Designed miniproteins, single chains. Designs and how they scored, part 15

Each design is a single chain, and the fold is of that chain. pLDDT is the mean over its residues in the fold that is shown.

## One batch from the design tools (miniprotein)

Design m498
Fold by ESMFold2-Fast:
Structure m498 (fold): chain A 93 residues (1-93)
Amino acid sequence: MTLEVEAEPAYLTPSPTQTLTATVKVSEETRVDVKLYSAATGELLADVASGNVKGEKTFTATVPRSVVEQSRTFAFVATSEYTTANALMELLP
């Protein structure tokens, strides 16, 4: 079974919240937990989603601008029963 995560490029906006997007791809239908972490601190920022994925599915998370002002580097972590995958992303200026 193969599990992959791809993060979409994102740019800093003047909004009080920033939107981050990732796509999870699986070779076989499985239950996946998707979480967003600060890559700098390892702090859990959001429980993005939990559910069955077949083929691919896109997930969206929001983070407060105050979090982004401290660090722009994030990790989407997708965990199945058998495998974990992550995608690092940087929110660009």
Scores: mean pLDDT 83

Design m499
Fold by ESMFold2-Fast:
Structure m499 (fold): chain A 95 residues (1-95)
Amino acid sequence: SKLEKALEAQKVLNETLHRVRALWEAGAPTEEILAVIDEGRAKVRELLPEHDALIDRTAADIKAAVESGDGNELTIAMLRAIADATEIIVEARKA
């Protein structure tokens, strides 16, 4: 169902954001953090292909925040990603 796919995508997103934050806090190389974002993006796109443009933009925003070196920008990008994922779940529940 659409709801089951949206919930699985939210789980993948949450796991990806936790990994990105952990690597950022540990001072991991930018390349390693970007690779984790790309893996998460690919998995979420397979689950929610109708939201591909939003998923690509979200991944790009998180990558830009990581490359900026600004922890506040990263937090804002992550919160926006969670908000967008929540909206997808709410819409899937209405169907």
Scores: mean pLDDT 88

Design m500
Fold by ESMFold2-Fast:
Structure m500 (fold): chain A 87 residues (1-87)
Amino acid sequence: MKMVLPESLSPEVKELLKEINKLGQEAQELYAKYLETGDESDKEKAIELVKKAVEKAKEALKLAPPEFRSYFESLYKMLEKEYEELS
């Protein structure tokens, strides 16, 4: 999907997006490890990382300019649903 993100977003919002992507990747890796090994500590860590991503997405949504609010609202809702389904 093409998004006109770079110029209209503050450095703070851009950093939040980077952090959300990093947390999502780390959570996916930990959850995949949990599915292979059954180690509940990896599942708990994955859930915690998704929760942190939800919190950062909520912060990004509050800081987003009006033209990008629908994008950040969709991101927030997607991550919140993922957290609910995992917990």
Scores: mean pLDDT 78

Design m501
Fold by ESMFold2-Fast:
Structure m501 (fold): chain A 75 residues (1-75)
Amino acid sequence: LKEKLEEVLKKIKEAKNEEELIKAVLELANVLPKEKLSEAIGFVLRLIGDIISGDKSLEELKKEAIEFAEEQLSE
């Protein structure tokens, strides 16, 4: 689990645009345990909403995704 989360975290950090970031966050949701599915889906929907609104930069979106992924590693 931690190894897969680290790989996905690297993909989030390396995302060059919103499409790559969404793809990386979807991979994060896929590698998380099933009990985390609701939380992961909620985060993905929020991220997509922020991208559509245009209120946040790619760097800010990446920071939020990194923070979410790191919180999952703390368990």
Scores: mean pLDDT 77

Design m502
Fold by ESMFold2-Fast:
Structure m502 (fold): chain A 95 residues (1-95)
Amino acid sequence: DPIDRGAVAFTNGDAEKALKYFVKYLESPEGQELKTELLAAKKSKEELTELARKEQASPHIIAAMRIAALYSAGKISKEEALKELQDLVENLQLE
């Protein structure tokens, strides 16, 4: 399952594999609704926390998937996505 593989890669600090597997999931038919919600979410901690609760995922995984959604939609570069994922992996607060 790409979402599980992405989550495992993310928790192991592998930003490149996390991005690859999260993008694969979000571009699948099963991931389309979540991708739309992630792209519509304001960069607010409250909206990401609510989405994490709805999806039964950790807020960090939802934040990582939002970065993947932005990259998949062409809104950020691969280099920017990898940097943001690496910062998140290092438990740095971006907000």
Scores: mean pLDDT 74

Design m503
Fold by ESMFold2-Fast:
Structure m503 (fold): chain A 58 residues (1-58)
Amino acid sequence: MDVEEELEKVYELGRQRDIEGLAKYLQHPSREVREMAAIALHEIGGEEARRALELRVP
């Protein structure tokens, strides 16, 4: 997967507030993609976003 394309996808998911989609990117092999997904989830906030972050953090 192209990291640049994946970052664009994460950005779109953040705009759409797709918590489930963003949570999948927390396990991406690229650190940059994982960090962007975590930032997007923090920006969305709320219980579901917090839960997604807890489940995917090592």
Scores: mean pLDDT 76

Design m504
Fold by ESMFold2-Fast:
Structure m504 (fold): chain A 74 residues (1-74)
Amino acid sequence: MPSLEERIERFRKGAEVLLAMLARVSPEAAARAAELVEQTLKRLEEAKTLDEFDEILSEFERQMRALIVEAAEA
C-alpha cells in the first residue's frame, strides 16, 4: 500500500494538473482552487493515519465540487 507521504505527493501532482486545466477555463476559479489546494496540503501534512487522510480528501472533494458548480452557473 502507498505510504501517507506517497499519497500526499500524488495529491500534489494531481492538483497541479487540475489547477492548470482550470486556469485555461477560468483564472478566477483556478485562483480559488489553488487556495483550497494549499489549505488541504497543510492539513494532509499533519495527518497521522489513513483515516485522517481520507477525511481531509473527502472534504476537499466536497469543496471542489461546490466551487466547480458555482463556476458553471456563473
Scores: mean pLDDT 80

Design m505
Fold by ESMFold2-Fast:
Structure m505 (fold): chain A 57 residues (1-57)
Amino acid sequence: MEEARKKAAEALEKTYGIPAEEVGWVEPSDSLENKKEAVERQKKAFELATKIEKERQ
């Protein structure tokens, strides 16, 4: 699981230039607060990727 998440984060960084640390993944054992923060980071990274893609058109 962790390796797959790292590869996904690296793919986002290579494709859109978004740092891997901007992509927060939800860990099953994380506290509810940490899970919420991870979801927000993932959402933010996705929004940035979408914006970059639109600018490249």
Scores: mean pLDDT 61

Design m506
Fold by ESMFold2-Fast:
Order: C-alpha cells, then structure tokens, then sequence
Structure m506 (fold): chain A 73 residues (1-73)
C-alpha cells in the first residue's frame, strides 16, 4: 500500500540528488550519499514496506548515484 511518509522520504532523496547534480558533486560526496541512501532505503523497506512503484524509484535512484560516482572516480 502507498504510504505518504515513504513517498515524502523518497521524494526528498530525489531532490537531494538533483542538488548534487547541479552542484557538480565529487565522487566522494556521491559515494557518501549512496551509502546513506542505501541504509535509509533498507530501513524504509523494513519499517513501512514499499509498493512496487516506490521500490522501483528507490532502485533507479540508487543505480543513478552508483553510475555517477563511478564516472567521477
């Protein structure tokens, strides 16, 4: 079931990544963000249980950050 808290949390992480893109964040900054977001995504899944669409958004976001960090390393 869709959860407002999960949607807000995922949305805030999407905004944070957009800011990192605009600020041309370093590989180190992206790796730190990736680590924190992976931990938070696991916590959301455990506490709330994500819908398939919410899980896909999380997976897409994590993959984008990994790709950016690897390209800037």
Amino acid sequence: TSDTVADMEIGSMEVALAVLKVMNASAEELEEFLRRFEERAAELEKEVGLTPEQRRRVEDLLEEVRRMAQRRA
Scores: mean pLDDT 79

Design m507
Fold by ESMFold2-Fast:
Structure m507 (fold): chain A 87 residues (1-87)
Amino acid sequence: SMLDTLSPEMKESLDEGVELLYNNVPVPTKVEIEKDGKIITVDLSSKENVEKAIEEGKLPKGALKVIKTYPDLNLALADLDALKNPA
């Protein structure tokens, strides 16, 4: 996991980011994501829905933490997929 390469302080900051997203997602939001040439819809209004999408393989592991850092979920997912397959 890419998170295993981070310092303890950075990992704690990312964990705080996940909690911040969960607490500060007051309005239902649905995002269409292109993965493996297929359009999928993910409901970001609930941490539970995002976790389920990760379990179903619709989102890469750590998507919640990456969203905290990136302004665009689709861009964050593309970066995660690239990191999963290093050259």
Scores: mean pLDDT 51

Design m508
Fold by ESMFold2-Fast:
Structure m508 (fold): chain A 70 residues (1-70)
Amino acid sequence: MTEAEKLYEEALKFLDELREKYKDNPQLQKMIDAMKKALEEAREKGYSVEELKEFIDLMKEQLDKAIKAL
């Protein structure tokens, strides 16, 4: 796998783990599903390793804020 592919797979695994942890929270489920779609779009667009890292970091920050706001 390329480095970008590894980052993509790790991000998907992270989102899947959160989806299972918060399966009873419909707002977090919707956010996670939207982030999965955004990751797929980033992969299709051919994001660089740097672009993908920035994108993943932004997603993690948004999820952390959403979880803390519950």
Scores: mean pLDDT 81

Design m509
Fold by ESMFold2-Fast:
Structure m509 (fold): chain A 78 residues (1-78)
Amino acid sequence: SVAEESRELLESEITDEELVEQMRRVVEAARRAAATLDPARREALAAQLEKELELLREAEAPEEALRLVEEAVEILKA
């Protein structure tokens, strides 16, 4: 799930390259969720990803990873 993938990334010690690759998977998961989940659940996942995004910014994550999480949030809110 999108929320579980985001939490694992914040808790794991991985390289910037691996973080970016895993954020691409979060975007793919968000696209699947947008196609299948009801609006209330999509809103809840978007809110969780927004919190994860703020934590990633505080941790000085690479800009590419931050943009991918922002894309996932936009997909869920659409």
Scores: mean pLDDT 77

Design m510
Fold by ESMFold2-Fast:
Structure m510 (fold): chain A 96 residues (1-96)
Amino acid sequence: NAELKRQAAVHFAVGAILLAAADLMSGPEAARTYLEAARHFLKAGDLYEQAGDKDNAIEAYKLAIEAFERAISLDPDNEEARKVLQEAKEKLKKLE
């Protein structure tokens, strides 16, 4: 599915831009931006997986995990972030 791969690539690119931006921020603003980056990478991973693109799905899920971990480090009480981190880890483990 070329369309799914195209949509995945857009989410991946947005995630990468947000991750880079968050690295220049601090406090609650950085936490929110890392969380946004992670959600875009997670969506990219899901779309790549649906398209049968295992290698790009793995890379996207790894970046989602990294961004969620950074968000949680800055905001440990974010229950939503912890839940989606666990989901991303389970998805990555299935694709190994």
Scores: mean pLDDT 88

Design m511
Fold by ESMFold2-Fast:
Structure m511 (fold): chain A 74 residues (1-74)
Amino acid sequence: MSKEELTKAAENALKAAEEVIKNKGGVAAARSVLHEAQRVLEQARKAGDEKAIKLAEEAIRKAEEALRMSEQQA
């Protein structure tokens, strides 16, 4: 995956996590976004892309927030 593709994937994961929070998308949606954000972080770390690493870490943080909010409703 290219550096540009990694950055875009991390940005997309962050946006998806924010939408799950906003729309109360539930546990399944939050887990899906968390898994994608974790996958992007692993690829970014292998590539040594500092920008993608930072964005992926933020996406994971937001996805974990979405998961906690969704679990409180279960």
Scores: mean pLDDT 79

Design m512
Fold by ESMFold2-Fast:
Structure m512 (fold): chain A 90 residues (1-90)
Amino acid sequence: DEEAQIREEASRLEDPEIAELAVKLALAYLENPEITTEAVEEAIERLKPRAEELAKTVAPEKRREANAELLREALEEALKLIEEKLEEEK
């Protein structure tokens, strides 16, 4: 069961909000891999400036927290882009 396997892998993430978003993204990939892949690639490109900014402004001891926040933003952006792309396919 691929869904059960995805949920088990996500349960290893310390942040439950990130885990929930990761499960949603993985399930979206199973439903429509093409649109999900395009959305993920676009989200990564959109978040590159944010990642640069965090690398310059965040103290080393806060980088773990900053990386978790960036990952959450990337997952949310990817899910938003999936919804937008699905609406365009109407």
Scores: mean pLDDT 74

Design m513
Fold by ESMFold2-Fast:
Order: C-alpha cells, then sequence, then structure tokens
Structure m513 (fold): chain A 100 residues (1-100)
C-alpha cells in the first residue's frame, strides 16, 4: 500500500471507532492486512494509534482497536516479534492517552 492509502485507511478506521462501529473497524483492518507486509502493518498501527490519541479517542476504544490489530496480525503473519512491537505501540498509546 502507498503512504496515501495508509493515511486514508487511518481516517476511515478512526471515523468508524468514533461512531462505535467496531465491526467496520475490524473489517477495514482485515482487508488491509491481506494487502500489507508486516512492516507496512506496523506503520499503519503506529499512525492509527497516534491519530486516535490526537483525536482523544477513549481508552476502551483504543484498547479494542489495538487488540483487534494484534489478533488480526497474529492470524495473518505468524510473527512473534511483530506481536511484541504492536503490543508496545498499544501500551505507549494508552499511557499517552492517560497523560492527557
Amino acid sequence: MSEEEIEELVEKIVEAVKNKDFKTMVDLIVEAVKKMSPEEFVKLAKKLLEEMVKEKIDISSLEKTGLAMITIAADRYKDEKLYEELAKLLKEAIEKAKSL
């Protein structure tokens, strides 16, 4: 996926989460992961979590989104180091959200 496609996907996922439409959030992440390398998926995760914190998304929705990304990546990539990196990104995003 291009940089522009990742940015557009982040905007769509954030909007779904704001509307408490977690089904659309999961569906968008599942479709994205089919077209992405592990490195591109980490980039998506980082941008998405950073944007969610900036938009002041509640911690529960942030946790649901992060856990969905970890679970979907787990099923697709089978990469244990990727899980550690995604878990770290989620933890950092939650701590930053709490500090606001």
Scores: mean pLDDT 83

Design m514
Fold by ESMFold2-Fast:
Structure m514 (fold): chain A 77 residues (1-77)
Amino acid sequence: DDVLDAARLAALVALAQERGRPFTVRDRDSLDRALAELSPEERRRVELLVQAGLTLLTEPDEAEAVAEARRLFEQAR
């Protein structure tokens, strides 16, 4: 229930939309299981998406935050 867990959930939702297949996440244990079931490539994508989300929240310059977040999103594809 901290910002990092919210970012992980958002990243999993984005990955599920890209894959056309949802993840079943009901609680912390099911979140951890979903993350553990990811391939190394999918884990890298989730990590990059989390970094992009955190960049948008922490970078004070909106234009710089958006540019860096877009770069990370492109790497996550």
Scores: mean pLDDT 67

Design m515
Fold by ESMFold2-Fast:
Structure m515 (fold): chain A 82 residues (1-82)
Amino acid sequence: SEEEQIEEIEKLAEEVPEELQPEVREILEREKDPEEIGIKIVKLLLEYLGKKVTDEVIKYNMELSGSTPLELLKQAIALLKG
């Protein structure tokens, strides 16, 4: 369900650096769609890693790979930890 997807995103978001937590909280408060939440948090993490991306590029990658927003977020966090 949408609620279950948001809960999983929130759990993954706990692994985001403390300095980015206020921005993650703002995304979770403003966005109600799991896809939009996931895309915005992925964008935030990629920008933190010095990569400039647009929402359109992130959506393109999701469609091409068949990844869900949750899977894409897991990949972005893995890049942060590697």
Scores: mean pLDDT 78

Design m516
Fold by ESMFold2-Fast:
Structure m516 (fold): chain A 98 residues (1-98)
Amino acid sequence: GPLLERLARIREEARAEALASDSDESVDAIETRLEIARLEEEGYSREEAIELLSLFERAQLDGLTPEQLLELGKKVIEHAKNELHRRAGELLLELAEG
């Protein structure tokens, strides 16, 4: 499935595991750690995983469509001032295209 749907599944699975945990850690902390770990298993670095999850959260909160994510990613790459900005734009394109 597209990356956006995959991220939604990773979040759902991480939340379910966090809620079932007997850990003293907050559910949100466990969920975030599990989401990062799953993305690292898929080949993302920890920094890329954190950025991807941040972009996914923003897309969900703002109700961005795949087309809007694609346009945003293109603009971020076009106006990138450093490697981090360029990588953020590439991750937005991955979210848009799945």
Scores: mean pLDDT 77

Design m517
Fold by ESMFold2-Fast:
Structure m517 (fold): chain A 96 residues (1-96)
Amino acid sequence: MEEEIKRIIEEIDEELERNTEESRERVVELVGKLVDMNVSSDTLHEILKRAIERDKETAERIVDYLKERIEDLSFDQQVTLGVMEVALAVQRTVEK
């Protein structure tokens, strides 16, 4: 399980560097797998932080996807989502 989570995170990092529509869809799919595997809120935070720093459009898609699946998230994951949504909104304001 932990080795699989690590591989998914590595694939997310590679896809975030590509900045293509297909890679953005793939990152959201991979995040969905991590949620299904009950990853820690710390792991989710690290992924969202990387997405916000590298590709804000992907970060927005991840946040929207997780909001639709909020009932599947632990309380700690929901808190992380809220914090990252605020961080994404701040980044959007600064670049405008």
Scores: mean pLDDT 80

Design m518
Fold by ESMFold2-Fast:
Structure m518 (fold): chain A 83 residues (1-83)
Amino acid sequence: MILEEKKKIANEYLERLKKAGLPDSLIEQFKKDLDYLIENTTDLEKFKEEADRLYRSYLETADILKRHKEAVEIAKKLKEKYG
């Protein structure tokens, strides 16, 4: 059934984000967004396209947040060690 296939694909994306080290809060939000797509897409191919777009968006957001946080932390450590 199409619903079972959508849920399987959703779970695969969730596991990929977990392995990528995203925080639990972003994983939970991504799961909610995937559940919305499961209910609001008409076919499996449209679901796959939107799920992949969503997955990439979450990876990009997490990477931006991680780089910003790391840059701030590095700046603090450098000031403590050399300032």
Scores: mean pLDDT 78

Design m519
Fold by ESMFold2-Fast:
Structure m519 (fold): chain A 78 residues (1-78)
Amino acid sequence: VEELIRELQESLKVVKEKLEELEKQLETAPEEEREKLKEQKKKLEEKYNSLGEFVSTTPGSKENEEKAREMIEEIKKL
């Protein structure tokens, strides 16, 4: 479980960095791209919140451990 929590924390760092990059892109993006970037930011914020929840709920739950592993794999695809 400790290794999984470490991986979740690493994934949180990756998502945070991606969110900061999207915020910078939104400041300079043309209006046509802003809608798409806002949707991407919303999806990443949702993933960030889910990762934080799994850090708290994963210990002692096999179901939550499996869900946490799936989320980590999703973040790796970003």
Scores: mean pLDDT 77

Design m520
Fold by ESMFold2-Fast:
Structure m520 (fold): chain A 86 residues (1-86)
Amino acid sequence: SMEEEVKKAKELMDKAAELYKKEPEKVEAVAKKSPLAQKALDTFLEGLKNYDELDDEEILKMGEGAAALLSGYEGAKALEALKAAA
């Protein structure tokens, strides 16, 4: 249902926001090495500033962005570790 989708999207947004708050330098360093990751981070942070004003449709869209950011962060982190080992 839409209610369950909105709840899940909010959980993803909160998780991404917490990650950035706890490890801002690491997230920024990883994002800086990928134009797509940097754009995703910038878009997410801009959306987060208006979090309380977002409607359900906007929350769903931001949740997708948060999921992509979290996935991209983990992927970019793994790639950076691989490059350091090579």
Scores: mean pLDDT 71

Design m521
Fold by ESMFold2-Fast:
Structure m521 (fold): chain A 83 residues (1-83)
Amino acid sequence: DELERIAELAVEMETLRLALELAKDDPAKAAELETRLRKVSKELMELLKTSTADPLALSEAMRAALEKRREEIKAKAEAIAAS
């Protein structure tokens, strides 16, 4: 399901963005996370460009996923930053 895949990529992107902010004092880890964030962002942008879904439906799916998984995103970002 393309909506589910787009929502999953949005969650991964937000997780990496938050991890990058938390790891800002570690240049090596920050560089690694920035590279990962760029890759995920590129994949999300490609899917958004090729999607035939309603833009409002895409926005709602991403928003709902980020809201539902807010605590998961935070915990995973903290774990990534700490490793």
Scores: mean pLDDT 83

Design m522
Fold by ESMFold2-Fast:
Structure m522 (fold): chain A 80 residues (1-80)
Amino acid sequence: SAELEAKIAEARALLDRAEAELMSANPDLARIRALLRELGRVLREIRELAKDGSWIDKARVTVLGGARTLLETRLRNLEA
């Protein structure tokens, strides 16, 4: 659906922004945490939209969730 595609695009934009901040010379950890919280909200909306969708849509949601988890792990390692 157009709504699902729009939300997936929003999630990708949030991932890109979090990645860019994490790779900056002086990462703003509070900003990264805020972006990851917003991503979590968008992913919850995406999961609901994809709930009765195709296996491809469900796979796309899984990939986005995995990317978020990897960024959260990288943030924790940076904070250590």
Scores: mean pLDDT 86

Design m523
Fold by ESMFold2-Fast:
Structure m523 (fold): chain A 69 residues (1-69)
Amino acid sequence: MSEEEFDVEVAYALGLIAATLLEKYDGDKEFSEEMKKRLEEAYQAGDAERVLEITREALKKGDEIIKKK
């Protein structure tokens, strides 16, 4: 198992979940759409590192939105 290095499929799934939750909670369609697009591009390229980085950005954005109100 790739516990220290996330597999591209796992990272991609986490990113999609994060983007979907952001859209549902705050309704930031532009950010959600951009996030999903970048995730698809990275996933199709097999770039697990990039997918994970995008997923981190989605989670950070979600944390900021939740903290704001």
Scores: mean pLDDT 71

Design m524
Fold by ESMFold2-Fast:
Structure m524 (fold): chain A 85 residues (1-85)
Amino acid sequence: SEKEEELEQAAKTLAEAMHKANLSPEQVDTALKKLEENPEAINTIGLALQLSEDTVEQLSKLGKSLSSDERVYLVELIKQHLQEL
């Protein structure tokens, strides 16, 4: 589905940005916990990772559309992509 493709793309973008920023495992865990608990955290994390304004806007719109279960799923996708980097 389109939403599954958006979640996969968002997870890949966030994982690659976290890897590029050389975040420690503790920093990654803290960011992922915030993403899971708060739909607005995606904006703050995107900005902290120095993503473009357009990317942050798209991620923020996606984040606001997600249920709590879908946020958990996004976090699991990010973890999966991080393990492959």
Scores: mean pLDDT 83

Design m525
Fold by ESMFold2-Fast:
Structure m525 (fold): chain A 62 residues (1-62)
Amino acid sequence: VPSEEEFYKDAVEKLIKAGYKTGEEVLAASNEELHKVIPGYDVSPEAKKKLAELVDKYLKEN
């Protein structure tokens, strides 16, 4: 079973590949749309905010 850290890293990569290039786009997406991109991930409002920040950070670092 992947750790929470592994889930976040995988989820961010999937979001980037699906066309999410900014944290704002992640925040604008519905929980259902995010769940379709990263199935099996619990997308609470708090998780959505963390994913948005991680997507932005990933693009700045890579």
Scores: mean pLDDT 73

Design m526
Fold by ESMFold2-Fast:
Structure m526 (fold): chain A 82 residues (1-82)
Amino acid sequence: MEAILKVMELMEQQQEREQSFTAEQREKRAQGKKKILENADGEKLKEKLLQEIDEAIEVLKKQGKEEHVAFLEKLREILEEG
C-alpha cells in the first residue's frame, strides 16, 4: 500500500508541473483518490496501475517522449519493489 501511495503522489506532482491544476481540481482528485483507496484491494490496484503504466510507456515510446518513458519506468520499479 505505501508504494502505491508514493507512486500516486509522484504522478500527481508530475501532472501539476505539466498542467497547473486549480485548487478545486486538486481537491476533487484528492477526494477521488481517497475513495479508490478506501474500496481497493491493494493487489488489484497495484496490478491495474502496472498495466496502465506499461500501456502509457508503449504509447510514449512510439511518440519519442524518452523523458516521460524514464519517469514511468521509475514509477514501475517503485511499485514492483513495494
Scores: mean pLDDT 69

Design m527
Fold by ESMFold2-Fast:
Structure m527 (fold): chain A 64 residues (1-64)
Amino acid sequence: MLTPVEQESVERVTKRAEEEGLSKKSIDNAKLSAIVLARQKGRVLTEEQIEKILHTAKSIDKIL
């Protein structure tokens, strides 16, 4: 089970990735990145950190 900070971070990234029309694979990768980063930081991700994750996911989605 995810911690509250991991869960909140995943939900925020997932919502934005879905709004931007990313593929399921890119959304799943963004979710994993959000979990790892939130766990490492021990806090809910900032908007800037979420933007960086989404930017990377979009770049990968264009290649796939």
Scores: mean pLDDT 80

Design m528
Fold by ESMFold2-Fast:
Structure m528 (fold): chain A 70 residues (1-70)
Amino acid sequence: SMIDRALEALGRVMHEAGAPLSVIARAAGEAYERLSAGDVDGAIEAVRRVLEEAGLPEAGRRGEEAIREV
């Protein structure tokens, strides 16, 4: 599904950017909740917020890109 593809891409790019697994799980969980409700913009916002709060704004930007490209 499109959601599965988005989450796979999101997890991959965040891991490549050096995000800890706990941060990836939190960002992916919030993104899944928003995407399952049809809220793509909300998913992007949630990823940005979670990664920014974790001190990883660059990983957040890459995660946003991954969601937009699916």
Scores: mean pLDDT 83

Design m529
Fold by ESMFold2-Fast:
Structure m529 (fold): chain A 79 residues (1-79)
Amino acid sequence: SAEIAELRAERERLSEPVEKALEDEEFRKRLEELEKETKEKYDEKAKALKDDKEKGEKLLLEVEREVLERIRELLEEFE
């Protein structure tokens, strides 16, 4: 979908600052925790949706938005 592609493009724009921030061990730990928490939260929701494609696409948009916002917040904290 166009919305998912746009969110992924925004995430790619963060790739350079994220790569630089990954040199900080504390940032790395916080990013790993963020990814784990997001995965656990949305894996449960995804299982509940099963074969509902429309709801699944909305969930993917929600996940991509939440991950992007949390990465932005983490980068700001370590800047």
Scores: mean pLDDT 77

Design m530
Fold by ESMFold2-Fast:
Structure m530 (fold): chain A 66 residues (1-66)
Amino acid sequence: SSADRQTIMQLADEGVTTLDEIKASDEQRSQFYSRFQQLTERLFAGEISVEQFRQQMDQLIQELKS
Protein backbone atom coordinates (compact mmCIF):
# COMPACT_ATOMS: atom_id res chain seq x y z
CA SER A 1 0.00 0.00 0.00
CA SER A 2 1.00 3.67 -0.25
CA ALA A 3 1.25 3.88 3.55
CA ASP A 4 3.59 0.86 3.64
CA ARG A 5 5.83 2.42 0.97
CA GLN A 6 5.92 5.70 2.93
CA THR A 7 6.95 3.77 6.06
CA ILE A 8 9.76 2.04 4.12
CA MET A 9 10.97 5.37 2.69
CA GLN A 10 10.85 7.14 6.08
CA LEU A 11 12.88 4.37 7.77
CA ALA A 12 15.41 4.37 4.90
CA ASP A 13 15.73 8.18 5.17
CA GLU A 14 16.21 7.94 8.96
CA GLY A 15 18.93 5.32 8.44
CA VAL A 16 20.75 7.42 5.83
CA THR A 17 20.49 10.53 8.06
CA THR A 18 21.97 8.52 10.96
CA LEU A 19 24.83 7.28 8.73
CA ASP A 20 25.56 10.92 7.73
CA GLU A 21 25.44 12.10 11.37
CA ILE A 22 27.97 9.46 12.50
CA LYS A 23 30.09 10.05 9.36
CA ALA A 24 29.82 6.38 8.45
CA SER A 25 32.39 4.65 6.24
CA ASP A 26 31.49 3.33 2.77
CA GLU A 27 31.58 -0.18 4.28
CA GLN A 28 29.06 0.77 7.01
CA ARG A 29 26.79 2.35 4.37
CA SER A 30 27.02 -0.74 2.13
CA GLN A 31 26.18 -3.03 5.08
CA PHE A 32 23.17 -0.86 6.00
CA TYR A 33 21.88 -0.86 2.40
CA SER A 34 22.36 -4.64 2.09
CA ARG A 35 20.39 -5.28 5.31
CA PHE A 36 17.72 -2.76 4.27
CA GLN A 37 17.37 -4.47 0.86
CA GLN A 38 17.09 -7.92 2.49
CA LEU A 39 14.36 -6.69 4.88
CA THR A 40 12.48 -4.96 2.03
CA GLU A 41 12.63 -8.15 -0.09
CA ARG A 42 11.28 -10.22 2.83
CA LEU A 43 8.50 -7.68 3.40
CA PHE A 44 7.39 -7.68 -0.27
CA ALA A 45 7.60 -11.51 -0.35
CA GLY A 46 5.16 -11.57 2.61
CA GLU A 47 7.70 -13.29 4.88
CA ILE A 48 7.50 -10.51 7.47
CA SER A 49 4.81 -7.98 8.38
CA VAL A 50 5.18 -4.19 8.11
CA GLU A 51 5.29 -4.16 11.94
CA GLN A 52 8.18 -6.67 12.00
CA PHE A 53 9.95 -4.68 9.25
CA ARG A 54 9.62 -1.48 11.31
CA GLN A 55 10.90 -3.20 14.48
CA GLN A 56 13.95 -4.63 12.67
CA MET A 57 14.69 -1.30 10.96
CA ASP A 58 14.32 0.60 14.25
CA GLN A 59 16.80 -1.84 15.84
CA LEU A 60 19.26 -1.43 12.94
CA ILE A 61 19.06 2.38 13.18
CA GLN A 62 19.43 2.33 17.00
CA GLU A 63 22.55 0.16 16.67
CA LEU A 64 24.02 2.85 14.38
CA LYS A 65 23.25 5.56 17.00
CA SER A 66 24.96 3.68 19.83
Scores: mean pLDDT 83

Design m531
Fold by ESMFold2-Fast:
Structure m531 (fold): chain A 57 residues (1-57)
Amino acid sequence: MEEVKEFAKEIGRLLAQGKTDEARKKFLEYLKKHGLDTGDAANYITSLAAEEANKLS
């Protein structure tokens, strides 16, 4: 699960930079690459990314 947290931080960093389209593309590619559930896993990553973006803003 450490890899998921690291990735969420990267998405949060992109969101803080206003690169929302790039963040969305990377997020979807990550879910597909790792065969993750689009429900629970997506919600978990999104919540971590939002928290990280708030810390960086």
Scores: mean pLDDT 74

Design m532
Fold by ESMFold2-Fast:
Structure m532 (fold): chain A 84 residues (1-84)
Amino acid sequence: SKEDRELLEFLRRLSLVPRDVPLSPEEVARLIAALGHPNEEIRLLAARLLGPQVERFPETRAPLEAALSHPDPAVREAARRALA
């Protein structure tokens, strides 16, 4: 879909950002939402981009912990895996 194409383009653009540069709160929120996406490729790319951010930047943990209470079960399960 157009939305999936836009999201993949966003993820590919983020992959060019150096791993030691913190992403914005809006970019982190979009990555967390992508963890629950129905498309497996989108979920895997979001997880690969978010992993280094969680490890290097403690501020990334709070939005992930908030996602544990998300109304969508897929988002909650993805957040649990990302925090493990």
Scores: mean pLDDT 78

Design m533
Fold by ESMFold2-Fast:
Structure m533 (fold): chain A 74 residues (1-74)
Amino acid sequence: SKAEEVIERLRKEIREVKKYLIENKASKEEIEQAKEVAKAEILRLGKKYNVPKEEVEELLEEVDREAKEVIEEV
């Protein structure tokens, strides 16, 4: 479905952004800004494509986990 395609794309983007932030030794401020941008995009696309609330919440939690991991690596 389109919702599943959107979820897969968002997860790929989260991984690519994480890689970029680590490789460029991003500041905590830059990491937190990227986290907020990712969360806003997840909420926007989740609403647009009627993604179940549970799936949206899981994606938001994934972003929080990835951001914490990046902060611990840089």
Scores: mean pLDDT 82

